# Designed miniproteins, single chains, continued (5), part 80

Each design is a single chain, and the fold is of that chain. pLDDT is the mean over its residues in the fold that is shown.

## One batch from the design tools (miniprotein)

Design m18765
Fold by ESMFold2-Fast:
Structure m18765 (fold): chain A 115 residues (1-115)
Amino acid sequence: NLLEEVKKLLEEALENDESFLDIFERVSSLLMKWGKENGPYAEALALEAIREIGDEVGRVGQRLREALEAGASQEEIEALRKELKKEFAKRVLEIVEKFLEEFEKNKDKEAEVDK
């Protein structure tokens, strides 16, 4: 189950304080694999999900950059990174859940195409 795999990945990433780039790479890899294994509609949804998660990575990067440019202390940056990782994990789960719900809703339309 993709959602459970993503949940486990995010829990491990938060526990191990993994970088945002590593989290994005691992989540994107799971989505790409799921898209490849579940047909053209799943591939389309995986690409859209990766794009939306990429947008979240960009927003995190902007907030970290702004704090660093403003002269935030190492302690302030560490606190901000921890907060942003929790927010990022929540948003990734929301994005994946949204696209899985969309897949299940439209899966029946693909099942009507008798090959």
Scores: mean pLDDT 84

Design m18766
Fold by ESMFold2-Fast:
Structure m18766 (fold): chain A 105 residues (1-105)
Amino acid sequence: SATKQGLLQLLDAAIAALRELPPSPEVQLALEWLQQAREQVLKAKSSEEALQILLDSLLALLQQLDAPQELIDAVQAARSENGREAIHTAAAVLTAVISRLRQRS
């Protein structure tokens, strides 16, 4: 499906961006979580399931990284949005996470 392909492309872009950062425990944690999320998204039976897997994984990652409550709230809100809006929110949150990890290096 187009949505599932979009989610895989988003995850691949985020993983690639993280691999360009200097190694750190937080970068390794983010890579492991996003790689696991990608595998689960690939195996998802529907676009809805794939999106929920990404949002659940992203929420858990944000909590593990002690990310700002604003980012956690954005992901939680995305669960109630339409698929397109939720993907845009996930992309913005991933960009913010990568930016924060880059600044900590």
Scores: mean pLDDT 85

Design m18767
Fold by ESMFold2-Fast:
Structure m18767 (fold): chain A 77 residues (1-77)
Amino acid sequence: MEELEKLIAELDPRAAATARRSADADVQSYEEIKKRNIKLPKSPVTEKIEKMSDEEAKEFYRLLGAREGAALHRAAL
């Protein structure tokens, strides 16, 4: 779980830095990503995310923090 967070940061360290600046980022962004099933760029990390069950995906997003997770996903696209 923690390794997935690190992998995303390594994929796009600038995106990770932007997400950290928005610690209180809008939770609505996270829900929008989930609702629209936004596709992440093709990479080993996105394959892991796509193969995850709903429970695993929930834990993954929890590790990033709902707000920061949304920012990272948006920036990765």
Scores: mean pLDDT 50

Design m18768
Fold by ESMFold2-Fast:
Structure m18768 (fold): chain A 82 residues (1-82)
Amino acid sequence: SPEVLEEAERVIDQLRTLERSVRRDAAEGRLSVETVDQLEEVVREWLEWMRRHVTDPELLQTFEELARRLLGLLEEVRREAE
């Protein structure tokens, strides 16, 4: 569906924007563990949506690579908060 592909591209763009925000806020020490938990849930919900609705393997792979990178960053922020 062209509408699903357009939505998938918007989700990918939102994920890229979120990664930039997380990197900035983490560097400035402004990212709380509670915010990290909330962002992890949002990213996992986006992953579930993408896997259920997106049949384009390249688009799905692009999203999964970006999501994995952001989740890794969030894990590092959580570790540093200890």
Scores: mean pLDDT 84

Design m18769
Fold by ESMFold2-Fast:
Parts: structure tokens; C-alpha cells; sequence
Structure m18769 (fold): chain A 87 residues (1-87)
């Protein structure tokens, strides 16, 4: 699925490839949430985890309403910075 393809990019830290798919993004620093809207209609919500050193990522196909949640072993600030350098 499209959600699985996007999930694999994130798990494999293919942030440059992910950035090429980004149509627009929203950076809510107060909420510690960084949201990407991809050209293929997928939403990627990157949020600070209550577990130190972890980041929660929710990937949603907005058309099919398919959703997948993953937890990555990196801080929210690090994940956001790594993606932003390619945006």
C-alpha cells in the first residue's frame, strides 16, 4: 500500500526521498507536532513521544482512510531537523 511505502521510507531514514513527495507541511512547535501532506494524498504526522528518545509517526492515506502508526528510535527535534534540511 501507499501507507506501507511511506512507512518504509521513514523507518529507513530516507528523508531526502520523503521530502521530494511533500506538497506542504505544518510545524506546530507548541504542540510538538510536524505534519507533512504528500503529493499522493498521504498525511504524515510526526509527534513527540512521552517516551524519551522516541518519536511517534502516524501515516494516513486521506483518500482510502488507511492509517498506520509507527514509533521510531529518535527524538522529535532530530527527526524534524533531518526532514526540514531537504524541504
Amino acid sequence: STVDKVSNLIKNKKYQELAKLVEKYDDDDAAKTFTLILKNGVQVEIAESPIPGKTNVTITDLDKKESKSIKINATYDDVKAEIKKYL
Scores: mean pLDDT 88

Design m18770
Fold by ESMFold2-Fast:
Structure m18770 (fold): chain A 82 residues (1-82)
Amino acid sequence: GEVRTFRDAGATVTVNLASGTITINVLGQSFSASTTALTNQQLLDLGETTAKKIGDLLRQGKTLQAINLAIGEVLRLIGLEL
């Protein structure tokens, strides 16, 4: 399937369009969810935006807030499937 990876500072966000899966890695901690509720373009935009936001927090030394943002995005995506 088609895979896109976005990197910013200590953040790596991987989007697998074939499965609708987003994987967010923050300093070695990995969080993932899959959804059918978003289009391929919405998933790519989310991946890019999430990597940038987490990278911005990590550059500010806000490591816990960066991890919490990653968890929050995964929980939000799981909520779209409920």
Scores: mean pLDDT 86

Design m18771
Fold by ESMFold2-Fast:
Structure m18771 (fold): chain A 88 residues (1-88)
Amino acid sequence: SAADEIIEALAEAAEKEGKLELAKELRKIKEEYKDDPLKALLEAQRLIAKAGGLSQEVGDELEARVAEQARELEAAIRPELEALRAAA
């Protein structure tokens, strides 16, 4: 859900900058990776970087938030995956 909100905010920002194709691709990533929020955020970051970013201020701030959320989700999933592997 946090990943969905972040990607939607990025798509809205892209639309406001006239980057309609980027906005469409961001929403497509959100749908394709709805079960993998980490991968959704990483793919969104990659797309934005490839597109040259959003406006300097907005793009940098949102990109930093995407990276932070990706790290938090990875940290949350990693202990759970490690516990599952240990329990097997």
Scores: mean pLDDT 72

Design m18772
Fold by ESMFold2-Fast:
Structure m18772 (fold): chain A 86 residues (1-86)
Amino acid sequence: MEVEVREGPVTPEEILAVMREGGTEDRAYAERMARDHLSTSSRSVRFPDGSVEQTVTFEYRDHRVTVRSRTFPDGSQTSEVRTEPL
């Protein structure tokens, strides 16, 4: 099992991906959120069945947004977006 954790600046495209999961796209809002985040982290976990789970977390002053996706060996994918108050 391989685990990798990455941190880096959040792009507006990454925020837009989160917003698409919520059914709304707003580039101006995404650009604002990308500037105002306190931290970002990305984690990838490969499972013995060959599936890969990727988790991206955006932390803001009053809330945290977590995007979790899992890609299976057959190419199918599941995704979840969670917003948590801090």
Scores: mean pLDDT 62

Design m18773
Fold by ESMFold2-Fast:
Structure m18773 (fold): chain A 91 residues (1-91)
Amino acid sequence: DQLIKEAEDIVKGMEEILKELKKLAEQSGDPSFKEIVERAEKLLEESKKILQDMKNNPQMPKSEKLLQVAVMGARYLAMATFLLVAKKQQS
């Protein structure tokens, strides 16, 4: 299923962003970065649950699968924006 594969790729991307955010938090020493990391971890956890629901319900309508992938994509963009802003503040 192509949509499930796309959802898996989004989750992998979110995991990479979280890894970079954790690195920046360690380098910064700023307590505010810990809260950003915790919020990013929750976004990833929620997206992993959506992926699991899609895998457990192959009869899910294609329109609903598209909506779930869009929701995951929005969360990915939010995390990517956190990373971009964090990197800019570190320079």
Scores: mean pLDDT 83

Design m18774
Fold by ESMFold2-Fast:
Structure m18774 (fold): chain A 62 residues (1-62)
Amino acid sequence: MSRDLARLVAEVIRAIGSLFEGNEKEAKEEYKRAMEIARSLIEQGFTDAEELLKRIEEELKK
């Protein structure tokens, strides 16, 4: 597993944790960071990150 994929998963987990704690502002910041990492992974040819990016964007729209 690449370091960037592990980092993306960690950021998503942190964002979910922040939402459960009621820290919506911090959760949104962590989701934005996850999107940046996902975009970078897609540029590197990791197409699996594209589906994860869509899910993060959906969460930010809610």
Scores: mean pLDDT 70

Design m18775
Fold by ESMFold2-Fast:
Structure m18775 (fold): chain A 70 residues (1-70)
Amino acid sequence: GEKIEKARELLEMVADAEGQVTISAAALIVATVAGVPLATARQRLEERDRDGDGKVTIEEALAVVEELLR
């Protein structure tokens, strides 16, 4: 949907050279697009950060947006 497309655009703008986004940047975008508290977005993204490196892929961040829009 339109919100997912907007989230993808914003995530692509802040992604690093390897196509990954920091949890902090992804949390702000997810919270803004899904209309949820920053703490909620951050917690969901941290659950997706299996390596504990403080980064997620664009697709992992978009999956969190989809979950929060349900």
Scores: mean pLDDT 80

Design m18776
Fold by ESMFold2-Fast:
Order: structure tokens, then C-alpha cells, then sequence
Structure m18776 (fold): chain A 74 residues (1-74)
């Protein structure tokens, strides 16, 4: 979980946007309920947010595949 949070933070910094904004947008797009998240649910949310950040950054040329590999190889 801490590793996934660090990856998300690095992606948010590369994209030039605050982490909470992108995570919130991913959560609302996926119709996530407002209930307390278990560790498994939190991990799934973080993984979806990471995937969304990577796809967004690559699509708009804000990230390179090399930068993605570097961030993921923590």
C-alpha cells in the first residue's frame, strides 16, 4: 500500500496536478461508495488510479513509457 501511494504521488508530480484531485476523479468515475475502505479496497482504488494516471499521461504526452517504468520500478 505505501509503495502504491508513492507511485501515485510521483505520477501526480509528473502530471503537474495535485494527487487528491486525480484520485477523487478516478473514484467518482468508478461510482465508488462513500463507505470506509478496507485495505483490499484501498489497494484496488490505488491500482485503478495509477492505471488511469499512466493512460492519461501517455495519451496527452505528459509521460513517456520510460518515465512510467522508472516510477513503477521503486
Amino acid sequence: IKKLEEILKKLAEKLGVPLPRLVREAATADSVTEKALSDAERKALLERAIEGYIKYGLHFGLLTEEEVEEILKE
Scores: mean pLDDT 63

Design m18777
Fold by ESMFold2-Fast:
Structure m18777 (fold): chain A 77 residues (1-77)
Amino acid sequence: DDVALRAAREAERSGREAYEAGDIIEVKGMYAAMEYLLESGPSPEVQDAARRAAELAKRGADDLEAAAAQAAKEAAE
């Protein structure tokens, strides 16, 4: 599906931009969207693109969450 492949590639770009902006909600949204796309059983090419976008979004979310948790921990002490 050409539309699904384009959506997965755009999600990779949008997720990267959200990560650079520190927008954890948007990054998590991209991860959820890619997981949803993968559940539909798309073609192997779409699966590869969606998995790449999901992996990048997951790493970005983990990095931002770790930074926020550290800041909250320091503020609580």
Scores: mean pLDDT 78

Design m18778
Fold by ESMFold2-Fast:
Structure m18778 (fold): chain A 103 residues (1-103)
Amino acid sequence: MEELLRREEEVIEEARRLIEEQASEEEFERMAERVRELSREAMRAELASLRSEEEREALRAALAARRAAVAAAEARAAELNPQEQMLLRLHRAAVEGMEEALA
């Protein structure tokens, strides 16, 4: 758990820097893949720690709500500035990683 949190902090800090510097599409695509993989790993660890089906159902409901929020933001992506669009792509990658852990 602690190692995953440290990796998440490093990835978040690097992502923030890439967004601020308007990094290349290639660099950002690599970051999105790292976010997806880390989110999948973190979600698998969370699932393994749960003790009841009620807790698992709550986690699934929370992920569904996050997915819906990302989809709603994506529907308005054309209205977002480049930095906001990059941040949205990272949120999308995180949700996809979490969903892969539940499959």
Scores: mean pLDDT 77

Design m18779
Fold by ESMFold2-Fast:
Structure m18779 (fold): chain A 60 residues (1-60)
Amino acid sequence: SREQQLVTLLRSFGVSDAEIASIKTIDQKEDRLAKLISDLLTSAVDRALERRRQRLAELA
């Protein structure tokens, strides 16, 4: 089911079973997953920009 897929994804992202059990609706589980994805994307962009800055500094 959609809810079981969301639970599996939340677990794979490191959310505890206790936290997942406290989230009662599918919509709230989707919101939590969206926040996790947003945070991961922000972190990935920041790391990519830092690597680019380091390479440019090394070549300058």
Scores: mean pLDDT 82

Design m18780
Fold by ESMFold2-Fast:
Structure m18780 (fold): chain A 83 residues (1-83)
Amino acid sequence: MDEERAAELAKLMEEKYREELEKLLEENKKKAEELADDKEKGQEFLKEFALEVKELLEKKMEEEGVSEETKKYVLELFDKMLA
């Protein structure tokens, strides 16, 4: 799988699941704001939130019948973007 294919899939995932991602962000926004003054807790919260987003994307890719190789590649790109 190449970068062009991964970018295409990322856009499709964003478009199809934007509403679910926005809802997840909204649900966690208040928690993030409460932790904004605590860098250590905020960083831990961001890691937990990133895992929730990753799990959502993984589940949705599985439901759409995305190949395991494509799923792994997209998830690795997600991890790279968070680093």
Scores: mean pLDDT 68

Design m18781
Fold by ESMFold2-Fast:
Structure m18781 (fold): chain A 80 residues (1-80)
Amino acid sequence: DKVEKLLKILEEKGIKISREQAKKLIKYYEEFLEKLKKGELKDVDTTEIYMEMMEKSNIDESKFNPVVLAEAVEKVLKEF
């Protein structure tokens, strides 16, 4: 379960989010990876994309580092 793995990685980093937020993060990160694969994200700031994914997942960007969240999702997706 990608959601359970993501929640565990984030908890180890002191970050607590809901299962619903974790599901949305994984979904939007997978959409981001598909756009990268298609070459649709040329000349874009990766940090801005991470912040957009957090906002769409109802995660407060002011409380959490978007890079740390993105790296956790990437780690989960590499294991599946």
Scores: mean pLDDT 74

Design m18782
Fold by ESMFold2-Fast:
Structure m18782 (fold): chain A 76 residues (1-76)
Amino acid sequence: MTPEQMINALRAMGDVLPELRDDLTRAADEIRRLHDQGDDERAVRLGEDAMEWVFGRVTDPEKLDQMTDAASKAIS
């Protein structure tokens, strides 16, 4: 996944999870900052860590399905 795809996925997940929106927006903004600095490896790693954190926090199967669908559409 590219940094741009990770930013789009995290923002889309935040739209499904309003309680995590601020955290996901901050993560997306930091990925953008790293990408703009040419640090794509750290940007991708931060994106992967943020996604793992979100999936670890969300235990509701309906929310997991909505979040996964939103992220998939955002990167397609």
Scores: mean pLDDT 83

Design m18783
Fold by ESMFold2-Fast:
Structure m18783 (fold): chain A 60 residues (1-60)
Amino acid sequence: SDEIAANIREFAKADPELLMRLVKRDLGIEAESGEEAVRLILEYLLKKGVISEETFRKYS
């Protein structure tokens, strides 16, 4: 859970534009920034029960 969220944050630092494109492809949402893309992915993972609310609060 925490590892997944941390990896998403590191990916956003390395290539925010690619993360934004993946969010558009997989979630159908156009993020305005890498930071927004991280938040959208974490919200989706929380909704699907992949991460906990604690993990979401820590990394969002």
Scores: mean pLDDT 83

Design m18784
Fold by ESMFold2-Fast:
Structure m18784 (fold): chain A 107 residues (1-107)
Amino acid sequence: APPPAEAGLTVLGGVSAGTSEADIEETVADMARAHGLAPEEVERVREALREAVAQANALDAAAGLTEPADTYFALVYRRDGEVVWRVARAAEAGDELVRLAELAAAA
């Protein structure tokens, strides 16, 4: 069956600041399996996640965060068919993931 042509928001996944390149690649592979990503979209997700992790690392360093539970999270999601990313505090990432999941369910 063809995939439904839905415009909306789908949370693809996320990782914490400090995530290695190997763990980024594993996370991208997990996202591809979970969401049935096309090869072209896998490349976009990989680039988005790498950019998001770099930003999360920069924010973590600038904030002087030393507690693992109080770090930045890199999040990747699809919005209106486009792969996008954002960074959020770990303490806020759970609420943001719930909010994004609710928006995805409503789309």
Scores: mean pLDDT 70

Design m18785
Fold by ESMFold2-Fast:
Structure m18785 (fold): chain A 94 residues (1-94)
Amino acid sequence: MAEEAYKLGLEGHEKGQRGAEEARKRGDYKGEVGAGTAGAMGAMAAEIAKRAGEADERLLKVAKGAKEGGEKAEEYARKGDGEKAYEAGFEGSG
């Protein structure tokens, strides 16, 4: 579980960061904030899993949410839909 939470958290971080950058390029401040929030939650989940060396189902759920939210936020940001990128990013953050 720790390795899985770490990997999913990193994926959420990377996808959220890419979504935030795409939204920023389009001037979509809401999309940038939403995608960035999913990325930040992914980074936090990855750090907790790495430092603790363990992950419960709750941390794994947070990491999965960050990855899914980050993926959707990046997709919507690339389509120029900042509002949906914002919604997807925050849903992935819990």
Scores: mean pLDDT 83

Design m18786
Fold by ESMFold2-Fast:
Structure m18786 (fold): chain A 94 residues (1-94)
Amino acid sequence: MMEELLKRAREVLKRGEELLERIKKFIEEYEEKMSEEQKKKALLLYITAGLTVAAAGALEKIKNPELLEKGIESLEELIEELEKELEELKKKVE
């Protein structure tokens, strides 16, 4: 159980890091085509993804399995929402 939770925590961290890199690349590629409002949304996505990665990195320090599982689930849901927001922003910039 605990070993499986730690594996899931590492997958969440990896997914968060991959999302942060995707947001960075999107900003670098499309910044010149973005409105000021779109630039603000992209920056907020980048900041929130960075904070999510920091939180995911802290998961391994949680020794209580129930609290660790809830932390993993919360970050998985947040990453899914951020991925969806990135795809919606991409559609508006293209």
Scores: mean pLDDT 86

Design m18787
Fold by ESMFold2-Fast:
Structure m18787 (fold): chain A 74 residues (1-74)
Amino acid sequence: MSREEQLLARIDRLLEEVRKLLAESTDPDTQWTLENLIEALETARRWLKEHGQLDLAEGVLAEVERQIARIRAA
């Protein structure tokens, strides 16, 4: 797979994971955070496809993964 294809696959996996966490969450602050992560992932996917910004997409993915780990640890 190309680096772009690998990043797109990671974005899709994280989107599924965040949507699952959102469906399981009842805390408004956590829901707000998860909704923002979905928007960030959708934006990263768009910029990756339209502008080929691989490093930007990697940065967004790393931040989303950190936020998911934090939510799961709580």
Scores: mean pLDDT 83

Design m18788
Fold by ESMFold2-Fast:
Structure m18788 (fold): chain A 84 residues (1-84)
Amino acid sequence: AERDEALERAQKMLEEARKYLESLKNVPEDVQKKVKEAYERFVQAANELARATTPEEYRRSLARLDEAWQEFKKAIEEAKKAMK
């Protein structure tokens, strides 16, 4: 159940991330690059979580997912401020 719940949470976060990306308009190229890099790190972290097979791997993957999500949210916030 833990793995299924974590994967479902990650999927919902990915859906939320796509909605944030869709909301961005007229963002400078350098800011756009930061958002793309943060999104790619987040996707990588979600993939690591899906591959976790031990309790230790699972805990590390959850921490990395949370860190990547925070970085992505920060990049989105910067992008929103740069839009206008």
Scores: mean pLDDT 79

Design m18789
Fold by ESMFold2-Fast:
Structure m18789 (fold): chain A 81 residues (1-81)
Amino acid sequence: MSDEERLAQLAERTRELLRKAGLDEEEVERAVELMREALRVARALARGELSEAEAEAFAEELLKEHGELLEKTQEAIDKAL
């Protein structure tokens, strides 16, 4: 399975879980885009295109800018488990 196919499957599972948890469609799509961005950074790190420090700085920036949405997403996942 390609990275694209794998990402599409993860995105669909994430959308399904978040919708079931009661997030609206806009929040669901934003959460999926954040997941895609995180996976992009993870792949770059795995390929040696980013240092661990750069990946960590990126994660901190995402938390700073989208912390509320990330918190809601995590709470939705925790509620589903």
Scores: mean pLDDT 74

Design m18790
Fold by ESMFold2-Fast:
Structure m18790 (fold): chain A 88 residues (1-88)
Amino acid sequence: SGSWRERLEELIREAERKGVSVAEVLAERDRENVELKAEKFGYPREELEKTLKSVEEIREGLRELIERALELGSISEEEAERYLRALE
């Protein structure tokens, strides 16, 4: 399933295995995706790199997503706390 919650749970497991934050895992995947697009599709790498977010920007974006999900009742307060802790 393409749910953000399932993707976040997968990212948390990967981050735990690697001993890094979820934001760092996403930053690495975004950088790899830029390289793949430049190499395989001929997109200008410099322009693609301008779309890359820093680890801190990714962390803030995930925090906003988690807070919004809590506001909408899509997750519990306990789940929100666990997810926010995984961003550290």
Scores: mean pLDDT 81

Design m18791
Fold by ESMFold2-Fast:
Structure m18791 (fold): chain A 100 residues (1-100)
Amino acid sequence: MKKFMSSKEATELTAYAIRAIGAELDGDEKEAAYNYAKAYVLLSQEYLNEAQTTGNVDAAQKALDYAQLGIEYARKAGDEELEAKSQALADQAQAVLDQL
């Protein structure tokens, strides 16, 4: 429990969320989408790590859901590398779900 998310990962997630909100307020939809995609990738990685470590079905489902959001926002941002990374996380989360 005490090591579910590192302080570094939590700080990065918060930074991306703040940047996304700031970009939305400025009307920069592409920059907002990029920062949301980065935040969803971090959330997907965290839940995937929990699912792989504990076999928790709910964590695996959350990892998949956040990875799918990461794909959507990466596409809106036009970031092909971030879309590919989000797809890889979705594939890994689905593989964990298929084992449970």
Scores: mean pLDDT 83

Design m18792
Fold by ESMFold2-Fast:
Structure m18792 (fold): chain A 87 residues (1-87)
Amino acid sequence: SPVEEVLALLEQLEAELIHRMLELNVPQEVIERMVALFKEAYAAIEAGDWARFEALMEEVIRLAGEVSPELAERARAVFERMRALLA
């Protein structure tokens, strides 16, 4: 289903972003903020609250951009793929 594909992409993106942030020696507080955003995003999907999911993904992209532009671009690309699946 499109929802199952979105969940798989979200899990892959979370793992990729956290791994990259650890490699870049990002402060623990920033990593914890990223993990919290992903937890809220999973909850939004389970609730069927796609407006909240979209808002949380924009926050993920913004936080990734505070770390590096390349991480923001990667997060945006994955989010646009998720949006295409939900269209």
Scores: mean pLDDT 90

Design m18793
Fold by ESMFold2-Fast:
Structure m18793 (fold): chain A 90 residues (1-90)
Amino acid sequence: SIKEEYNKMIEEIKKMEDEIGKLLDEALKKGKISQEEYNKLAEEVRNLVIESVNKMYEAMENNDLEKMKKIFEELKKKLEEKKKEIEKII
């Protein structure tokens, strides 16, 4: 069902957020970023996820699997780009 697909996508997003959070924690611990930069990057990731998840939820409620998948894939790409940027700092 589309609801089961939504739940799987949300689980994958949460795993990606956790990975990014761990990288941000490592960068801060190693003195590679300031607390202010940490807070800014964490807020950017959080806002991106909230906006995308809300749009995915709307697509799920409308039974629009294609739109939900498109939003999810765009979010995954943006989160992977953020992950790579942070990995370069560490």
Scores: mean pLDDT 89

Design m18794
Fold by ESMFold2-Fast:
Structure m18794 (fold): chain A 77 residues (1-77)
Amino acid sequence: VDKSKEELEKSIEEAMQRIRESVFLIAMKDGKGITVEELAKSMKTSKSTASKILNELLERGAVVREGKVYKPNPEKY
């Protein structure tokens, strides 16, 4: 049920934070990079949402971008 746009957006953001951490840990553990398309498919979400997640991780310095691939930052992990 829709209560308010702000409340709904906040709930989605909080859920996305947990998902971002899980995806980052998976990529970190395997040492593999992940693309926006791969993240979107793995999370069963839109490419826009996956792109936002990866960009947020990039701005936090948790990952580095190599072309289309996002990899764990070796200096932070």
Scores: mean pLDDT 67

Design m18795
Fold by ESMFold2-Fast:
Structure m18795 (fold): chain A 65 residues (1-65)
Amino acid sequence: SLEEIAKEVAEKTGVSLEAALAAIKLVLENPDLSVTELAKILSEKFGISLTAAVLAVETVRELLA
């Protein structure tokens, strides 16, 4: 389930479960956007560092591959 993937992302990256769920939705809904573009959106929405947001987005793409 998406909740199970979100838990794995949160555990691997240290972001909140809410931010991990948002990262999954951003990746699925925006296939044409780069990691950097998705990470900027995530960073702005959740107040997390760009580094943490990049790691979360990359981890989501790896788990969904």
Scores: mean pLDDT 86

Design m18796
Fold by ESMFold2-Fast:
Structure m18796 (fold): chain A 103 residues (1-103)
Amino acid sequence: LRPVNEEEAKRRKAAVDAILADLEALKGLSDEERLNSPHPIAALLAAMRLLKQGVINEEEAAELFRKNLPKLSKEVLELLLDLLKKGKAPEELIQIVEDAINK
């Protein structure tokens, strides 16, 4: 994720730092515990991992995304979208994040 100017770089760094802070706070927790955490980024990443493991289905993952995405800034949503596309996440989850960015 390469920034195009200093202001964009600063905004993206702040978003990345916020994501890393949320993940660091939850480092010792299981994915199931992270799903119930107050940290939306950690909950969304846990939902993706549990979906890949077959512990939850696509509808449950989509519901968790719809619940947590409104808590995130547009910059964080854009970084999450890039991560989902690179990770080849289900198209339904990518669409939910794109819809959240456009609202």
Scores: mean pLDDT 70

Design m18797
Fold by ESMFold2-Fast:
Structure m18797 (fold): chain A 62 residues (1-62)
Amino acid sequence: DAAAEARAGQLGTDAMHGRHELNAEKAYETAKKAREGGDDVTAETNEWSAKRYRELAAKAAA
């Protein structure tokens, strides 16, 4: 259904933006926990992933 797909497209854009923000937050939380555990390499990887998700969220919102 093209009309339902057009509506789902707008909701999908909002959901995608929300997903990217959620993924960024989860990556930051994982990075924090990894740092507390002494896993600097995992922390750095997740910090970098969080930055990428933040940039994707900003692009989706723009």
Scores: mean pLDDT 72

Design m18798
Fold by ESMFold2-Fast:
Structure m18798 (fold): chain A 86 residues (1-86)
Amino acid sequence: MSKEELEIEVRESLALMAKSVTEIAVKNGKLPEDVGKLMRELFDEMARNASNDEKVEALLKAYQEAQKYIDQGDFEAAKKVLKEAL
């Protein structure tokens, strides 16, 4: 396996793991279901586009910005960022 192929596989696996963690957060009441749905859709897009460096970078930036709003309890701002990225 080339280093590039390994990097793509790692990105896909990390995105799918993050999706599972998001589902657990929703089930535990730590994240609203509507925000969790958008975050899971974002991670699905990251997994689907794992070979596209520019797309993955854009989605990662959107995730990081949304996570800042989630940490502040501003779920409406988080949803707006996630919808714009999708």
Scores: mean pLDDT 81

